# Designed miniproteins, single chains, part 113

Each design is a single chain, and the fold is of that chain. pLDDT is the mean over its residues in the fold that is shown.

## One batch from the design tools (miniprotein)

Design m3937
Fold by ESMFold2-Fast:
Structure m3937 (fold): chain A 95 residues (1-95)
Amino acid sequence: SNMDKAREIREKYRNEILELTSQYQDLLDSNAPQSELDKLKEEIRKKVEEMVKELLKYLSNDEVVSILQSMSQEALSRGWYTLRDVLDEQAKKIE
């Protein structure tokens, strides 16, 4: 079903996004150069955009926005403000 395919896509991309976000947080904590932070932030942004594009093949705009909002709340609860901002930006583009 479309819902089963969307769930598999969400799980795959969520795991990849969380791994990249964890790497970003490690770089922040180690005071890495801004160029390394910017590069990884761009990778996170591209991965979120890819997830949105794939989910929109199976789900409505409203359903994808709800997924992004759910992920944004998870990011906020972890103190991952950069991921939260990327997710919020993508949700606004779909609305």
Scores: mean pLDDT 89

Design m3938
Fold by ESMFold2-Fast:
Structure m3938 (fold): chain A 110 residues (1-110)
Amino acid sequence: MEVELTKRILKNLEKVYEEALKWPDKDLVLEMGVILGLIDMIRGVLKTIYEHNKDTDKEKAEEAKKALEIVEEFSEKFKKEVKEKLDEIKKSATEPSTLKLIDELEKSLE
């Protein structure tokens, strides 16, 4: 169950990102930050499920661990894409508020 739900959530986040690519740079940067935050939230939820079940329900703990692996693969791929997109936007961005958002998001990718 957790693996299938995680895959659906991540697929929906990817669809949101694809739609956000049509938005102005500032709105795209903000949405990329929100998506990264949602990935962190999903990771936190799955870690909690794993910790709760690791000593009492091995099967459920193993499913949560597999779901975490899927989240980490998606997170690494998405972070690389975000970094590349931020580098692209920086070349054309002239508004100080947009540049500040890019700097804040880049620091969060460490």
Scores: mean pLDDT 86

Design m3939
Fold by ESMFold2-Fast:
Structure m3939 (fold): chain A 115 residues (1-115)
Amino acid sequence: AITVKESGGGTVAAGGSRTLTMTYTGDWAAVGGVGWARQAPGEPLTGVASWAGEVGLAPAVRGRATISVDRAAKTSTLDLRDLEPADTGVYYGLAYPLDGAAPVAGEGTELTVVG
């Protein structure tokens, strides 16, 4: 079974940078893509970044975010730069199984941007 665990949240000042990491289980042959979603206070869950042979970035983070995948380490990182208070939320790593099953998420990592 595929599982996901996120880390790297915490409190950071506006204008700073933060790297969020997710670790997933299973082989890359079973995981065809990864992504990141954010739940801000009082808002619905919103996609932030994806990597499935090509990179997708939400408009709100375009130019300030980089998503990468290390298949050997079974990790994905989301590097966020020039942080602003609107980047505050719980960030969930997503693994998209190749068999067409629903995406797998972990419990999230909380990022708080203060300034």
Scores: mean pLDDT 83

Design m3940
Fold by ESMFold2-Fast:
Structure m3940 (fold): chain A 77 residues (1-77)
Amino acid sequence: MLYEARQRAIERATEKLVEKGFSEEKARKAAEIALSPDLSSVRIQRLVDELGLSLDEAVEVVNISYEALYEALKEAQ
């Protein structure tokens, strides 16, 4: 249940990030990092360090990814 919702959220967040100008590969990796079980500070740091995002871009990626997760969880109910 939670695993399936997370996978749907990653796919949905990837699509939203591509629409914002990210490449598909970069968008998917960003969504996976943003939806990882790590602490929020660790996820933001990984987005900056591993993908070269600005702090503002990393925060936006996390927000978009959580919106996608919320939508996926609502559909699973």
Scores: mean pLDDT 82

Design m3941
Fold by ESMFold2-Fast:
Structure m3941 (fold): chain A 89 residues (1-89)
Amino acid sequence: SMEEIDKEIYELGPVLAEAGIEALKSPDPRVRLAGETLALMGIGLLVKFGEYEKAAEYARKMSEAAEQAGDHETSERFRKLAEELEKKI
């Protein structure tokens, strides 16, 4: 049913967010770029379903993951995204 499809799409948000976090820790900039894309897709799905608190928490973890890889620019972008999402809670 459409409701079952929406549930599967809902559950995909955290899956993509977690995959993005792992990829953002990579020493390979190509893997980190893919990680940023997955991370943003995951956050977008969480926001679509009103999960602002979870989205903000994931954005914080994404910032930390990018920082661990030495990607200060990506870290700062996700930090700012987390702050914007926290204002919606």
Scores: mean pLDDT 86

Design m3942
Fold by ESMFold2-Fast:
Structure m3942 (fold): chain A 85 residues (1-85)
Amino acid sequence: SGQQEILEGLRNLEEEVRQADLPPGVKQALLDGLRQARRLVERGDFESASSVLRSLSISAKHLGFDDLSKKLEELSKKAEELARS
C-alpha cells in the first residue's frame, strides 16, 4: 500500500541520517522530524505528515543537504497523494 511505501521510505531515510556525517544538532532535528512524520503516517494523518516532511525538506535545502532535501520532498509528495485518496 502507499502507506507501507512511505513507512519504508521513512525507515530508510532515518537509517541514512543516523549513518550520515552531519552536525549532531542537525542529525537530532532530522531524526525527531522523521519520527514525527512516521507517527502521523501510522495513524493515517497523511496531510500533516506531508506538511512535516515538506518543512524538513526546506530546512535541509537551506542547510545545504540537497540529497536529503530531495528525498524528504519525494516522501512529502507521496503523503500528499495519499491524503487526496
Scores: mean pLDDT 87

Design m3943
Fold by ESMFold2-Fast:
Structure m3943 (fold): chain A 97 residues (1-97)
Amino acid sequence: DRERIRRAVEEAAEWLRKEGYEVSEEMIEAAVEQLEYLSTLVPVPGSALRPLAAMILYEQYLKGEILSPKEFAIRLLAEGANPKASVIGSKVPPSSL
């Protein structure tokens, strides 16, 4: 459900902004499209949407890059996805996500 994904991304964006990270509307729209595309490839439970959205937005902030949904999926797989995401998750505790 696109609306559920958008809600999760908006909630993650608000949390990141509260923590002092700059999140633009372009980053929010890109994260929604990326998560919607990812959900067509693999099942994403609702409880995972906000943590994934926060990870995506934080990576966009750090790299200054916005990828297409397909390029995002390819890069996620090619980079072994989780080592950097795990490190970021550990250093940016989602205590209230």
Scores: mean pLDDT 72

Design m3944
Fold by ESMFold2-Fast:
Structure m3944 (fold): chain A 116 residues (1-116)
Amino acid sequence: MVDTPEVREARRRAEEAVKRALERLKKEGEVTEEMALEAARRLGELYGRPEEMVENAKRTLEELLKAGYSREDALLYITLTSLAEIELIRETGRLTHLERVFINHLVREHINELLK
């Protein structure tokens, strides 16, 4: 990836958002499907499409399970990506495609580290 100022700022914001989402989940222990779908709904409310975002989350859960993720890891992925995107939108008033790509990458890397 080309390391431009825009790319560096997007990555930094994504890293901070994921870190905040992780700290929020740290006190919950087990991530449930209800928590994952509620996080997706709240994210969808910011886009004006809560039900569409919930349906997308259900589809993502099915795809992650088919890809060999455990249910626990799949729910953690959905919850962390949704919460990190919410944190970033609350801080900046927007979410760019680049920031969303970095959030998805960072959450996948975090879950992969849990498997080592």
Scores: mean pLDDT 81

Design m3945
Fold by ESMFold2-Fast:
Structure m3945 (fold): chain A 61 residues (1-61)
Amino acid sequence: SPEEERRRQAELVREAAAGFRASLDTKADEYGKIDPNKAATLRAEGDAREAQFDAAAERLL
């Protein structure tokens, strides 16, 4: 059904968001000991992008 297809697309968006967040967190961890300010910036970017992806997924439903 169209509702099931939208739900599936929202799920794919959330999976992509999780992968992107994990990538940024890995970079933040790498910077954490050498540049804590850079690490904090990357984590803040991750939080902002996660919120954007959640909003996009909800708009599909």
Scores: mean pLDDT 82

Design m3946
Fold by ESMFold2-Fast:
Structure m3946 (fold): chain A 66 residues (1-66)
Amino acid sequence: GLGEAVRGALAAGVSREEVAAALRAAGLSPQQVTRLLETGEDVEVSPEVAERAERLLARLVHQRAS
């Protein structure tokens, strides 16, 4: 799920700020971003937003971004 993708990105050395920016770029609200980062709990989003967020996070992990 999206929470697992967020944990993977943070474990790979992506900053919390970069993860938050990617989630917002995917279409998540500030409250959804905070919930994911603080609790690791999956948030209710459309399938398109979830897929976009997971792709952006995977790209950051691959690039070792910033």
Scores: mean pLDDT 79

Design m3947
Fold by ESMFold2-Fast:
Structure m3947 (fold): chain A 98 residues (1-98)
Amino acid sequence: ERRRRLEEILRLGRRLLELKREAEETKRYEEMRREARELLLRLARLVLELEGAEVSAEQRENTTSEDSAEVAAAFELFARRGYRSLEELIAALERELA
C-alpha cells in the first residue's frame, strides 16, 4: 500500500518537473500553470495520506479553498522533512523504491 502511494507520488512529481522545465524553456507559463496546479493537488493529497497528516484549522481559515489548504499543508510537510525542493523529494523517493 505505502509502495503504491510512493510510486504515484514519484510519477506525479516527475511530471511536475517536466512541466517546470518546459515552462522555463518555452515561456508558456500560463498554459502550464493549470496542469501543474492539478498535479500539485493530487501530489499534496497523496503526501498528506501517506504521512497521516491533516489540513490544519489555521490553513482552512487562511485560504479561500480547501485545495489551497491541502497544497499549503503538503509544502509544510516537505519543509519539515528537510526537502528543499521537489527535485530532492523525487530523488529520495527513487532511492526508497530502488
Scores: mean pLDDT 63

Design m3948
Fold by ESMFold2-Fast:
Structure m3948 (fold): chain A 80 residues (1-80)
Amino acid sequence: SVRQEVAELLREIASLSPSPEHREQLLQLADKVEEAETLEEARAYLVQAAKVVGSEFKDMSDEVREEIHRLLDRASALLA
């Protein structure tokens, strides 16, 4: 399903996070996207995930940031 594909993209983003705390938050948000009853709820969780990972961008290389943007753009497009 679309929600399962978005959840998997968020799990991939979590694997790129340098913070164990933020990795856990991203994994929990992935589970919430997968279990979301509506696309509106799934989009809200994706927005929260983007804010979590965005707070870490200063601690990431340009290459890692570019990969995360690619994954977020794909997730956003799937929920459009």
Scores: mean pLDDT 88

Design m3949
Fold by ESMFold2-Fast:
Structure m3949 (fold): chain A 83 residues (1-83)
Amino acid sequence: KEAELMERAAELARKFAEEKGLSEEDILELENAAGLMGGLLAEGDYEMARILAEKLGEKLGWSKEETEKLFEEMVRLAEEILG
């Protein structure tokens, strides 16, 4: 379940990044960070996952709303896979 969540989180992040027109380098960074967020969510570390999402959003120049949307999608995915 953890491995599935990490894989699905990376897929979701890639789609999100492609829709925003990010470079392949930024897409790979977002995929890696999303996989780590998935792992943190699987461990129940929602606080650290949120911090990671906020730092990533700041680095990529995203609005608070865009960053929150990504985090909410990750939490929803975690609930579906782990529930």
Scores: mean pLDDT 78

Design m3950
Fold by ESMFold2-Fast:
Structure m3950 (fold): chain A 115 residues (1-115)
Amino acid sequence: MERIFNQLKTLLLAMGLPEEKAEELARFILDLALDESLTPEEKGELVRERALELGLPEADAEALGELARLLATHFDPETGEIRIRTSEKDKSKLLGLETAIELLTGAPVVIEIIE
């Protein structure tokens, strides 16, 4: 969790948020990711709205919302992995996404091939 927090904070600083707002948004994303009462879609929407409030451009806010939704859907808090189950034919679509998620979050991505 601390590694993912630090990577999110670093990303948000690189996107142009001041340090205090970057830390606030990174904590918000992680707290939402662990909230079992919210759907992944709701978590993504809340992150998008919060990013806009903090002054990120719409495109960046949308990208962060999508990242939060993916974290909520596929993140295993016990192992610290993002675990995606996919078909063989869809694996190629995830190759670039796997690298991007690992770079953005610092969490390893595990792709499991299913039928």
Scores: mean pLDDT 71

Design m3951
Fold by ESMFold2-Fast:
Structure m3951 (fold): chain A 83 residues (1-83)
Amino acid sequence: MSEKEIEEYVERLAREGSRRAAESGAPAVRVEIKAKTKEDQEKILKAVKRVLDRLGIRSIEELEDGSVVFPVLSPAALEAMRA
């Protein structure tokens, strides 16, 4: 996959995560992206950092199985953090 395709995939997951958080009444949901190789993990991590940088979020966790985990805040939780 190209870096652009991975970045678009991450942005879509972040949008869906935010909607799920809002629908469930949760302040945040945990989003997990599985990587099968270290090269894919590095590409995913780089894309996640770029997407989250625009939101000021730096809470990214790398799991031993190569998965990348990050929180996606609901719109209400983002507003509460600004107050």
Scores: mean pLDDT 71

Design m3952
Fold by ESMFold2-Fast:
Structure m3952 (fold): chain A 87 residues (1-87)
Amino acid sequence: DELKRKMAEAVEKAVLETLLKHGVPEDEARKIAKQIADAVLNAKSVKEAIDNIRKITKELEPKIGKEVAEAVYRSAIAAISEVLLEA
């Protein structure tokens, strides 16, 4: 379960940094990053984590825009991949 925690922490950091870089206010960026990290922690598999991240980012498109939502998705998947490659 340490691997799942490391993935969630990496995803939270990557998503937060991506949102802040795209001008999302800090309070909102932190809430979104935590929501996505919680989805990783509650997933039963890596596939479920990725599917949950896609669903959340798709639901965020009307609020933050499609380009920012895709950047968030890509940063989260990259964070998961990096943790898995170093495990």
Scores: mean pLDDT 87

Design m3953
Fold by ESMFold2-Fast:
Structure m3953 (fold): chain A 80 residues (1-80)
Amino acid sequence: SARAEKEQRLRELLIEVGKLIAKGEQAKRNGDIETAKEHYKKAIEKLKEALRLAEELGVSKEFLDQLRKLIETAEEKLKE
């Protein structure tokens, strides 16, 4: 069903976000700031898609707020 496909996509996006953040942190530790920023930008794009899908799926306000905070945190990493 369309709902099950959205739930699967949400799970896949969150896994991808975790991998991208980990790659960004690793690049930052190695002094590769440009590569770190690329990974954080990709993570933000996937987090925004995850937020949209989560809203469509009617997940809890608490979970939506957590996704918004993750987006803000990733955006802050791009400024520093």
Scores: mean pLDDT 88

Design m3954
Fold by ESMFold2-Fast:
Order: sequence, then structure tokens, then C-alpha cells
Structure m3954 (fold): chain A 61 residues (1-61)
Amino acid sequence: MRLTVGELVGVEEAEVRKLIDNFGKLPVDIQDLSKEEFLKVMKSIGIDDASAEKIYEALNR
């Protein structure tokens, strides 16, 4: 478990909650996906593209 509120800077708490609740449904480590595949996965769990980009950038610091 690698996600904390501090790693998801600028993301709404509801979007963070969606990510955490769906974490077990994600294939492999999500950070190993390309940005395009990551955004597609995030959209499938109800996270918008803007929030997904912020999460992706936070995970790839």
C-alpha cells in the first residue's frame, strides 16, 4: 500500500477514496502503466482525467 493523502496533492478527497476502494481491481502496479493506460484505468473507476493526471504525476515523482 503506497498511496497516502500527501502523495495525492491537489486531488479531491472523493477521487482519492475511489482510487483506494478500487485498488484491488487494478492490474499490476498502476505506476508501471503508461500515462495513457493509467488515465484509461482511472476513468474506468470514475476518476476524471484531470484528477487522474495529478495522481499519475504524484506517483511518478
Scores: mean pLDDT 64

Design m3955
Fold by ESMFold2-Fast:
Structure m3955 (fold): chain A 72 residues (1-72)
Amino acid sequence: YVTSVRLTPRSVRGPHGRQVVEALRRGLALIREGAPAEETRRAFSEVSEWLDRNGIRPDAEVDVEADLVEPP
């Protein structure tokens, strides 16, 4: 599966941006290493929680795209 995330310079500045970037980097590393879907889902759910908990509008500061393709 493939996941794309866009972060504006504004969303990267300060503690909020750093936390989101760290969670995203962790999730992408898990995907690259072929970790179980449960682990990758856990990592990316942290991004969603952070956006919601900190009142960040995802369509304004962070754009997320995800496409899942299972191996044959």
Scores: mean pLDDT 54

Design m3956
Fold by ESMFold2-Fast:
Structure m3956 (fold): chain A 94 residues (1-94)
Amino acid sequence: SAAAQEAVREAVALLSLMAQEGREHPDDPRFGPGAIAALEAAAERLREVAPEVAELLRQTKDRLQELLANGASMEEHLAVLEETLAQLRALLDA
C-alpha cells in the first residue's frame, strides 16, 4: 500500500539520520540509548501500518541493546544500522 511504502521511506530517513549522527559524534555515549529509544518509538508507531517494517526496527533495537550492554564500538552500531538500511531499501525496490 502507499501507506506501507511511506512507512519504509520514514524508516529509511530515521536510520539514515541516526547513522549520520553516529558518524559525526562517534564518541557520544548518548548515541546508543538515543537510537534504541527512537527505534522503539518508530516500531510502535508503524506497528499497524507496516508490521514487517515495525518488526525489523524492533529487531534492530534489540541488536543495538546487546551492543550497548557489551560496550561495543560505534562502528559496530553503525554496521547494524547500515544492514537494516539495506533491508529497508530492498523493500522499496520490491
Scores: mean pLDDT 88

Design m3957
Fold by ESMFold2-Fast:
Structure m3957 (fold): chain A 110 residues (1-110)
Amino acid sequence: MTALEQLLKFVDEVAEKYGLSPEVKEALRKILEKVFEAYQAGKSVEEIYDLFIKELIEAVKKHNLTREEAEKVLAVASEFLYRLSLILQEPFENVARADVRLYREIEKLL
């Protein structure tokens, strides 16, 4: 199984765990594919996290998520960033900083 296939499978699992709508699940899957494409293109870790945060912000705005729905998306995103760090063998500290940044950016939209 490729790293991308493993990450996409994980999206299915967390979407079920957190009760995400099929529309939000599909949006997350597309963001994930885009993030992995940037990684394969040799983008830096910082650029990859910036892209992930930007795409999630755009998804929250596009789908006009309620605060409760946005909090579920944040929980899924945090768990996803943790799994991504394990696959990319990144230090947890880098992932934790990206997660805090994501929370703050989405909080500004609510």
Scores: mean pLDDT 71

Design m3958
Fold by ESMFold2-Fast:
Structure m3958 (fold): chain A 64 residues (1-64)
Amino acid sequence: MCSAAVAELVQALKALQGDAESKAQYALVYLQAHPECAAQALAQLRSEFPEVADILEQAMLQAA
């Protein structure tokens, strides 16, 4: 399931040296490849990177 994919995303975001918008863009592209993981990823990002989670949630709503 999505636990490994979400963990990989979180580790990638920790390694990225960028602002919250850049990290949210990376997460959005990642979740487009793994759409089944969107809810779990948003929950995890809300706890680890709340600013990134807010931007990602807004971007996903705009993409729909």
Scores: mean pLDDT 78

Design m3959
Fold by ESMFold2-Fast:
Structure m3959 (fold): chain A 63 residues (1-63)
Amino acid sequence: GKTVVLTGAGDAASAGSAVAAAYLSGGTKAVVHGDLSEEERKKVLEGGKKYGIEVEILGGPRG
């Protein structure tokens, strides 16, 4: 399937945009490079799961 990559996601909204883009493109995976909090990571992963998109988050947790 198609993979969508987003670089520089600093929040759940930016990361969610990658998931939405993957879904709308008929893709199956979104890769997000950004510094997200644990709660933001959880929200993005659950959003991906809901839409059948595999989400991979690269980068450290926001302190």
Scores: mean pLDDT 71

Design m3960
Fold by ESMFold2-Fast:
Structure m3960 (fold): chain A 89 residues (1-89)
Amino acid sequence: SLAAAVAALRAAARLAEEAGVREGAKRLYDTADFAASGDPAAARERAAEVGRETVREILERVGEEGKQIADRVQAHVVRALTLLDEAAA
């Protein structure tokens, strides 16, 4: 469902925010709000791009725990992409 995709993007954003990656977190929150506006196909492309950028920032900036946080952010983003693809069909 679209609501589940939005929830997954917000979960990813919160993890990025807790890791101190403020810009990536903000972009994931903005992407979740965009997805909630009802354009799943456009939201999917944006989520894929923003998700990749945020995972990269976490890996670059956060130490030993960064890998674990990046994996969890990636899992939420992948779930959101799957749900957005289903909503766009």
Scores: mean pLDDT 85

Design m3961
Fold by ESMFold2-Fast:
Structure m3961 (fold): chain A 68 residues (1-68)
Amino acid sequence: DLAVMKKALDIANEAVEKRRATNEEPVLSEEELKILEEGGKLFEEYLAKNPIESPEQAEALLAEIEAG
């Protein structure tokens, strides 16, 4: 489910940016943590079927997930 993977990616990116901006550990809700775990599992399953051979291919895959 690309929508779940996109949500997980958005949450992860937002957490990284908040930590970078505030220099504090971001506190994620229980719901956000579940989305991250679910999205991570879906991404891992996708990679198992479609192995990434280059960094550019990895970036393209992430862009596809972002697009939904």
Scores: mean pLDDT 72

Design m3962
Fold by ESMFold2-Fast:
Structure m3962 (fold): chain A 106 residues (1-106)
Amino acid sequence: MVDELVKKGEEYYEKGKEYFSKGDYDTAYKYYLLAVGYYRSAANQARLNKDYKKAIEILKKASSLTSDALDQLTKKLGSDNPKVKELQDILKSLQDRIKDLEERLK
């Protein structure tokens, strides 16, 4: 379950990178959102299993990939683009969730 969702997240992130390299930024963005969605689902499943360390690990991976996607799309679309702003909000949400879960381990 958790590992299957992580694998799907990885597959969609790679598709996002492929479309980005082809100059199809709209399709790349859609695949990046799908990847983040699968990582969030995987992290939630790990949390429900009370595996907070696994949930944090998955969210940190999602945060790193979202940061990379954000940097790349910002260079091509500009900081005022709605897709870039949505990825900024997603990145902040992921970082806030990581902090919340880390507090539960202390």
Scores: mean pLDDT 87

Design m3963
Fold by ESMFold2-Fast:
Parts: C-alpha cells; structure tokens; sequence
Structure m3963 (fold): chain A 89 residues (1-89)
C-alpha cells in the first residue's frame, strides 16, 4: 500500500468523524456527560489520525496503520454513544 493511499484513507476517516461529531452534538444537546465523552473521543481520534498522516508521509506505513486502528476504535465508541442517544429520544 502506498503513502498516498493511506493519506486518502485517513482523509475519508476524518471527514466521517466530523460528520459524527456534528450528529453527536445534536443527540447529546441535553446530556452533558454524553457530550463530554463524544468530545473527548473526537479529539483523541483526530490526534491519532494526525499521527497516522505524519507516519504515512514518512513512509512508515506500519506505524500509520497502528494509529489508524486506534482512531477507528475511538470513532466506533463515539458512534455507539450517538446510536444509544438516538434510541433514548
């Protein structure tokens, strides 16, 4: 896999995470604890994706994928919170 392919993948993941952040803000409007958790997971996932981009630019694809995995795990937890919030409306 090329660095360009990894960078494109990370860009897509960041875009998806931004969409989930916007949805989470609406769902968690009256739930401060949920909002805090979503905000924290979003910030951490963005940091992991930023690191993934840096390592991909250096040609270190293995470390880049490790950070992508960490970012995706946080994104998944964020989605679970949003889905639960939507069910409780």
Amino acid sequence: MSSQMVLAMVAGMKSHLDGMKAQGATISENNPDMKAQIDQQYAQAQQYFDLAEQYAQQGNIRQSFDYISQGMKLGSKMKDLIDEGAKLS
Scores: mean pLDDT 83

Design m3964
Fold by ESMFold2-Fast:
Structure m3964 (fold): chain A 99 residues (1-99)
Amino acid sequence: MRTFTLRLSPLSITDDDGVDYVLPAVTLTLAEGETQTVEFLDSNTGNKGKVTATAGADSVTVEIEVEYNGKLYKTTITLDREGNVLSLKTEGDFVNDPR
């Protein structure tokens, strides 16, 4: 069976007030054409987020969504089978909030 194993290291985002929001480490194993979602909660802020990974034929698309200060921040990462980043797109700003 052809599978993709995706390992995301813990991610830290910092706002202009110096508050750190830590996204947990996530490990997912997906079959071709499979979609998996992991939901998480930041225990310090109560902010909710989720990681959704979708495996294509030759790539994996990872969507990271986090609710931060009443706004939704979304990052989409496309990886090849070897874990090389093919594209990175952000909606909102995880580290450079201009507040």
Scores: mean pLDDT 66

Design m3965
Fold by ESMFold2-Fast:
Order: sequence, then C-alpha cells, then structure tokens
Structure m3965 (fold): chain A 88 residues (1-88)
Amino acid sequence: MEELKKKAEEAIEKIERDTKEVLEAADRGELSAEELREAAERLRGETEKFLKYLEEKGAKEELLEELRKVAEEAVRRLLEKAEELEEE
C-alpha cells in the first residue's frame, strides 16, 4: 500500500514536471501543435497502463482517482495549448 502510494505520487510529480517543461518549450516556439497533441496522446496511453498496473496491485480507488485527475488536467492543458498554436 505505502509503496503503491509512493509510486503514484512519483508519477504525479513527473506528469506535472514534464507537462510544465513541454508547455514552456511550446511557449518558446520549440514545439508544434502536432507535437503537443502527440504528447497528450502518449500521456493518456502511459497513464492508462500505469493505472491498470496500480489497480492490479491492489491500489485504492482514491489513489487511482487522484492520478487520473492529474493526468486528465495535464492532457487538457496540452490540448488547449495545441489549439492556441493552431489558431493564428
């Protein structure tokens, strides 16, 4: 239980850090809208796999919901930035 919580907390921290770095790179013109959409799709896929892993290992629903919420918010921010870059 404590180990699964730590792994989920580490995953949340990584998602938040990586999302911030990607958004900052996009703000500098280093990433295209297409690359942001690809990053969002990758994050969704990786999060789904990790959630299945945690669920299989007996993680509590509360922990799964927290990780899902953080990942969904990150995906939303990436997609909103992609839309912004696509509109001149």
Scores: mean pLDDT 84

Design m3966
Fold by ESMFold2-Fast:
Structure m3966 (fold): chain A 60 residues (1-60)
Amino acid sequence: SELEKKREEAMKKFEETVKKNRPKLIDDYIKKYGISKEEAEKFFNQLVEEEKKRLDELFS
């Protein structure tokens, strides 16, 4: 369906954006919050998972 295609496209675009910007965002989190790289990666991964769930729900 058209809705399924839009969901797939939105999810793919989000994942591509995350992959492209991941290194910079991790560095930004480390600098902004004074946390370790491991903690920044965990924090970032959590935010990505939450956003993926929101996108999934939006097109449901």
Scores: mean pLDDT 81

Design m3967
Fold by ESMFold2-Fast:
Formats: sequence, C-alpha cells, structure tokens
Structure m3967 (fold): chain A 95 residues (1-95)
Amino acid sequence: MSLVEEVLEASKKMKTASLEEKEKIVKELAKRIDEEERRLRARYEAGEVSREEYIERDSEIGIARILFSAMAMEVARERDPNASNEEILEYIRSI
C-alpha cells in the first residue's frame, strides 16, 4: 500500500470517527509519514535508491503531507472552532 493510499484510507475512517479517534488517526499518520521520509533519506544516503526513484518517492511523501495537513486542520477546527491560525499550527506541530 502506498503512503498516499494510507492517507486516503485514514481520511475515509475520519468521516465516521469521534474527535478522540480522529486525533489518534492523525497522530499515527504523522508518525507514518515521518518514518517513511526518514527511511527514504537513509536509503538514498546508503546508495540503495537512484536519484530518480528518490525524487518520485519524495513527491509521493509530499502529496501525503498535503493531504495529512488538511486532515489535521479539520481536527484542530473541530477541537476549537475559534482557534487562530497560530493555534492550529501549534496543534499540527504537536502531532
């Protein structure tokens, strides 16, 4: 399963989830994205992936991060509908 597919499946689960479940989903997803990014970087530095493959995989991670950010913003707004942009960013950074 690709990282983008994992994010899309998580987004689907969020539609029926409670706020507590949504928070757990975005936290696990953040961890998965960070793990994949570190793994890709380590493999590239070890010479296990070509530059072309690195760019393709990095682009996939970038798409996953964009989708994740939208989901995390939804959770932040559900937690506090009056949250400032700064408070939303702090929540995303805390995950």
Scores: mean pLDDT 85

Design m3968
Fold by ESMFold2-Fast:
Structure m3968 (fold): chain A 89 residues (1-89)
Amino acid sequence: TAEELAKDMVRILEKYGETIFKGYVAYMKKIGYLKDEDIDAVRKEFSKLAPDKTDIFNDALKETTDSKEFRDFMFKYFTEGGFTPEALS
């Protein structure tokens, strides 16, 4: 759901920082988990959890899979076996 995706996004941003977060958002868009029609719903839920970080979310939506942010995320994601609930807590 939009709420669960927003919660995971906030946890990733707080734990791994903006660079990894931007790569994560690009990856979620690439695999179709964050669809264009769902962006407004996810943004609203994200803004409820982290209202001061909405600009970071908007910047992340512009990120491409041909970026340093995406490469840094992919390295972290695959070396940690994915971002599990235990890893995000």
Scores: mean pLDDT 77

Design m3969
Fold by ESMFold2-Fast:
Structure m3969 (fold): chain A 95 residues (1-95)
Amino acid sequence: DEVEKKAEELTEEAVKQIEEGGKRAAEAIRSSSTVEGARAYRGAAVHEAELLKEKTVKEMEELGASKEVIEKARKRLDEAIEKVDRELTEVVEEL
């Protein structure tokens, strides 16, 4: 299914962007002069990832992807965001 294949490609790209955003945020946190600043970088990175998830889901809906395909994509994106949030929380705690 061409729609299902495009939805998978959109999900894969969004996961990569979430992971790269997490790496950039980790570097910003480690370079932060304050714990409050570090927490703000973590919050911004998680929020940006959530916005990317919603954008990706909307693009899938526009393609006519099935509810089942969208649900699988949401789960995968949620898992990627949760992993980034956990990793960034650990970086903040190491300050």
Scores: mean pLDDT 88

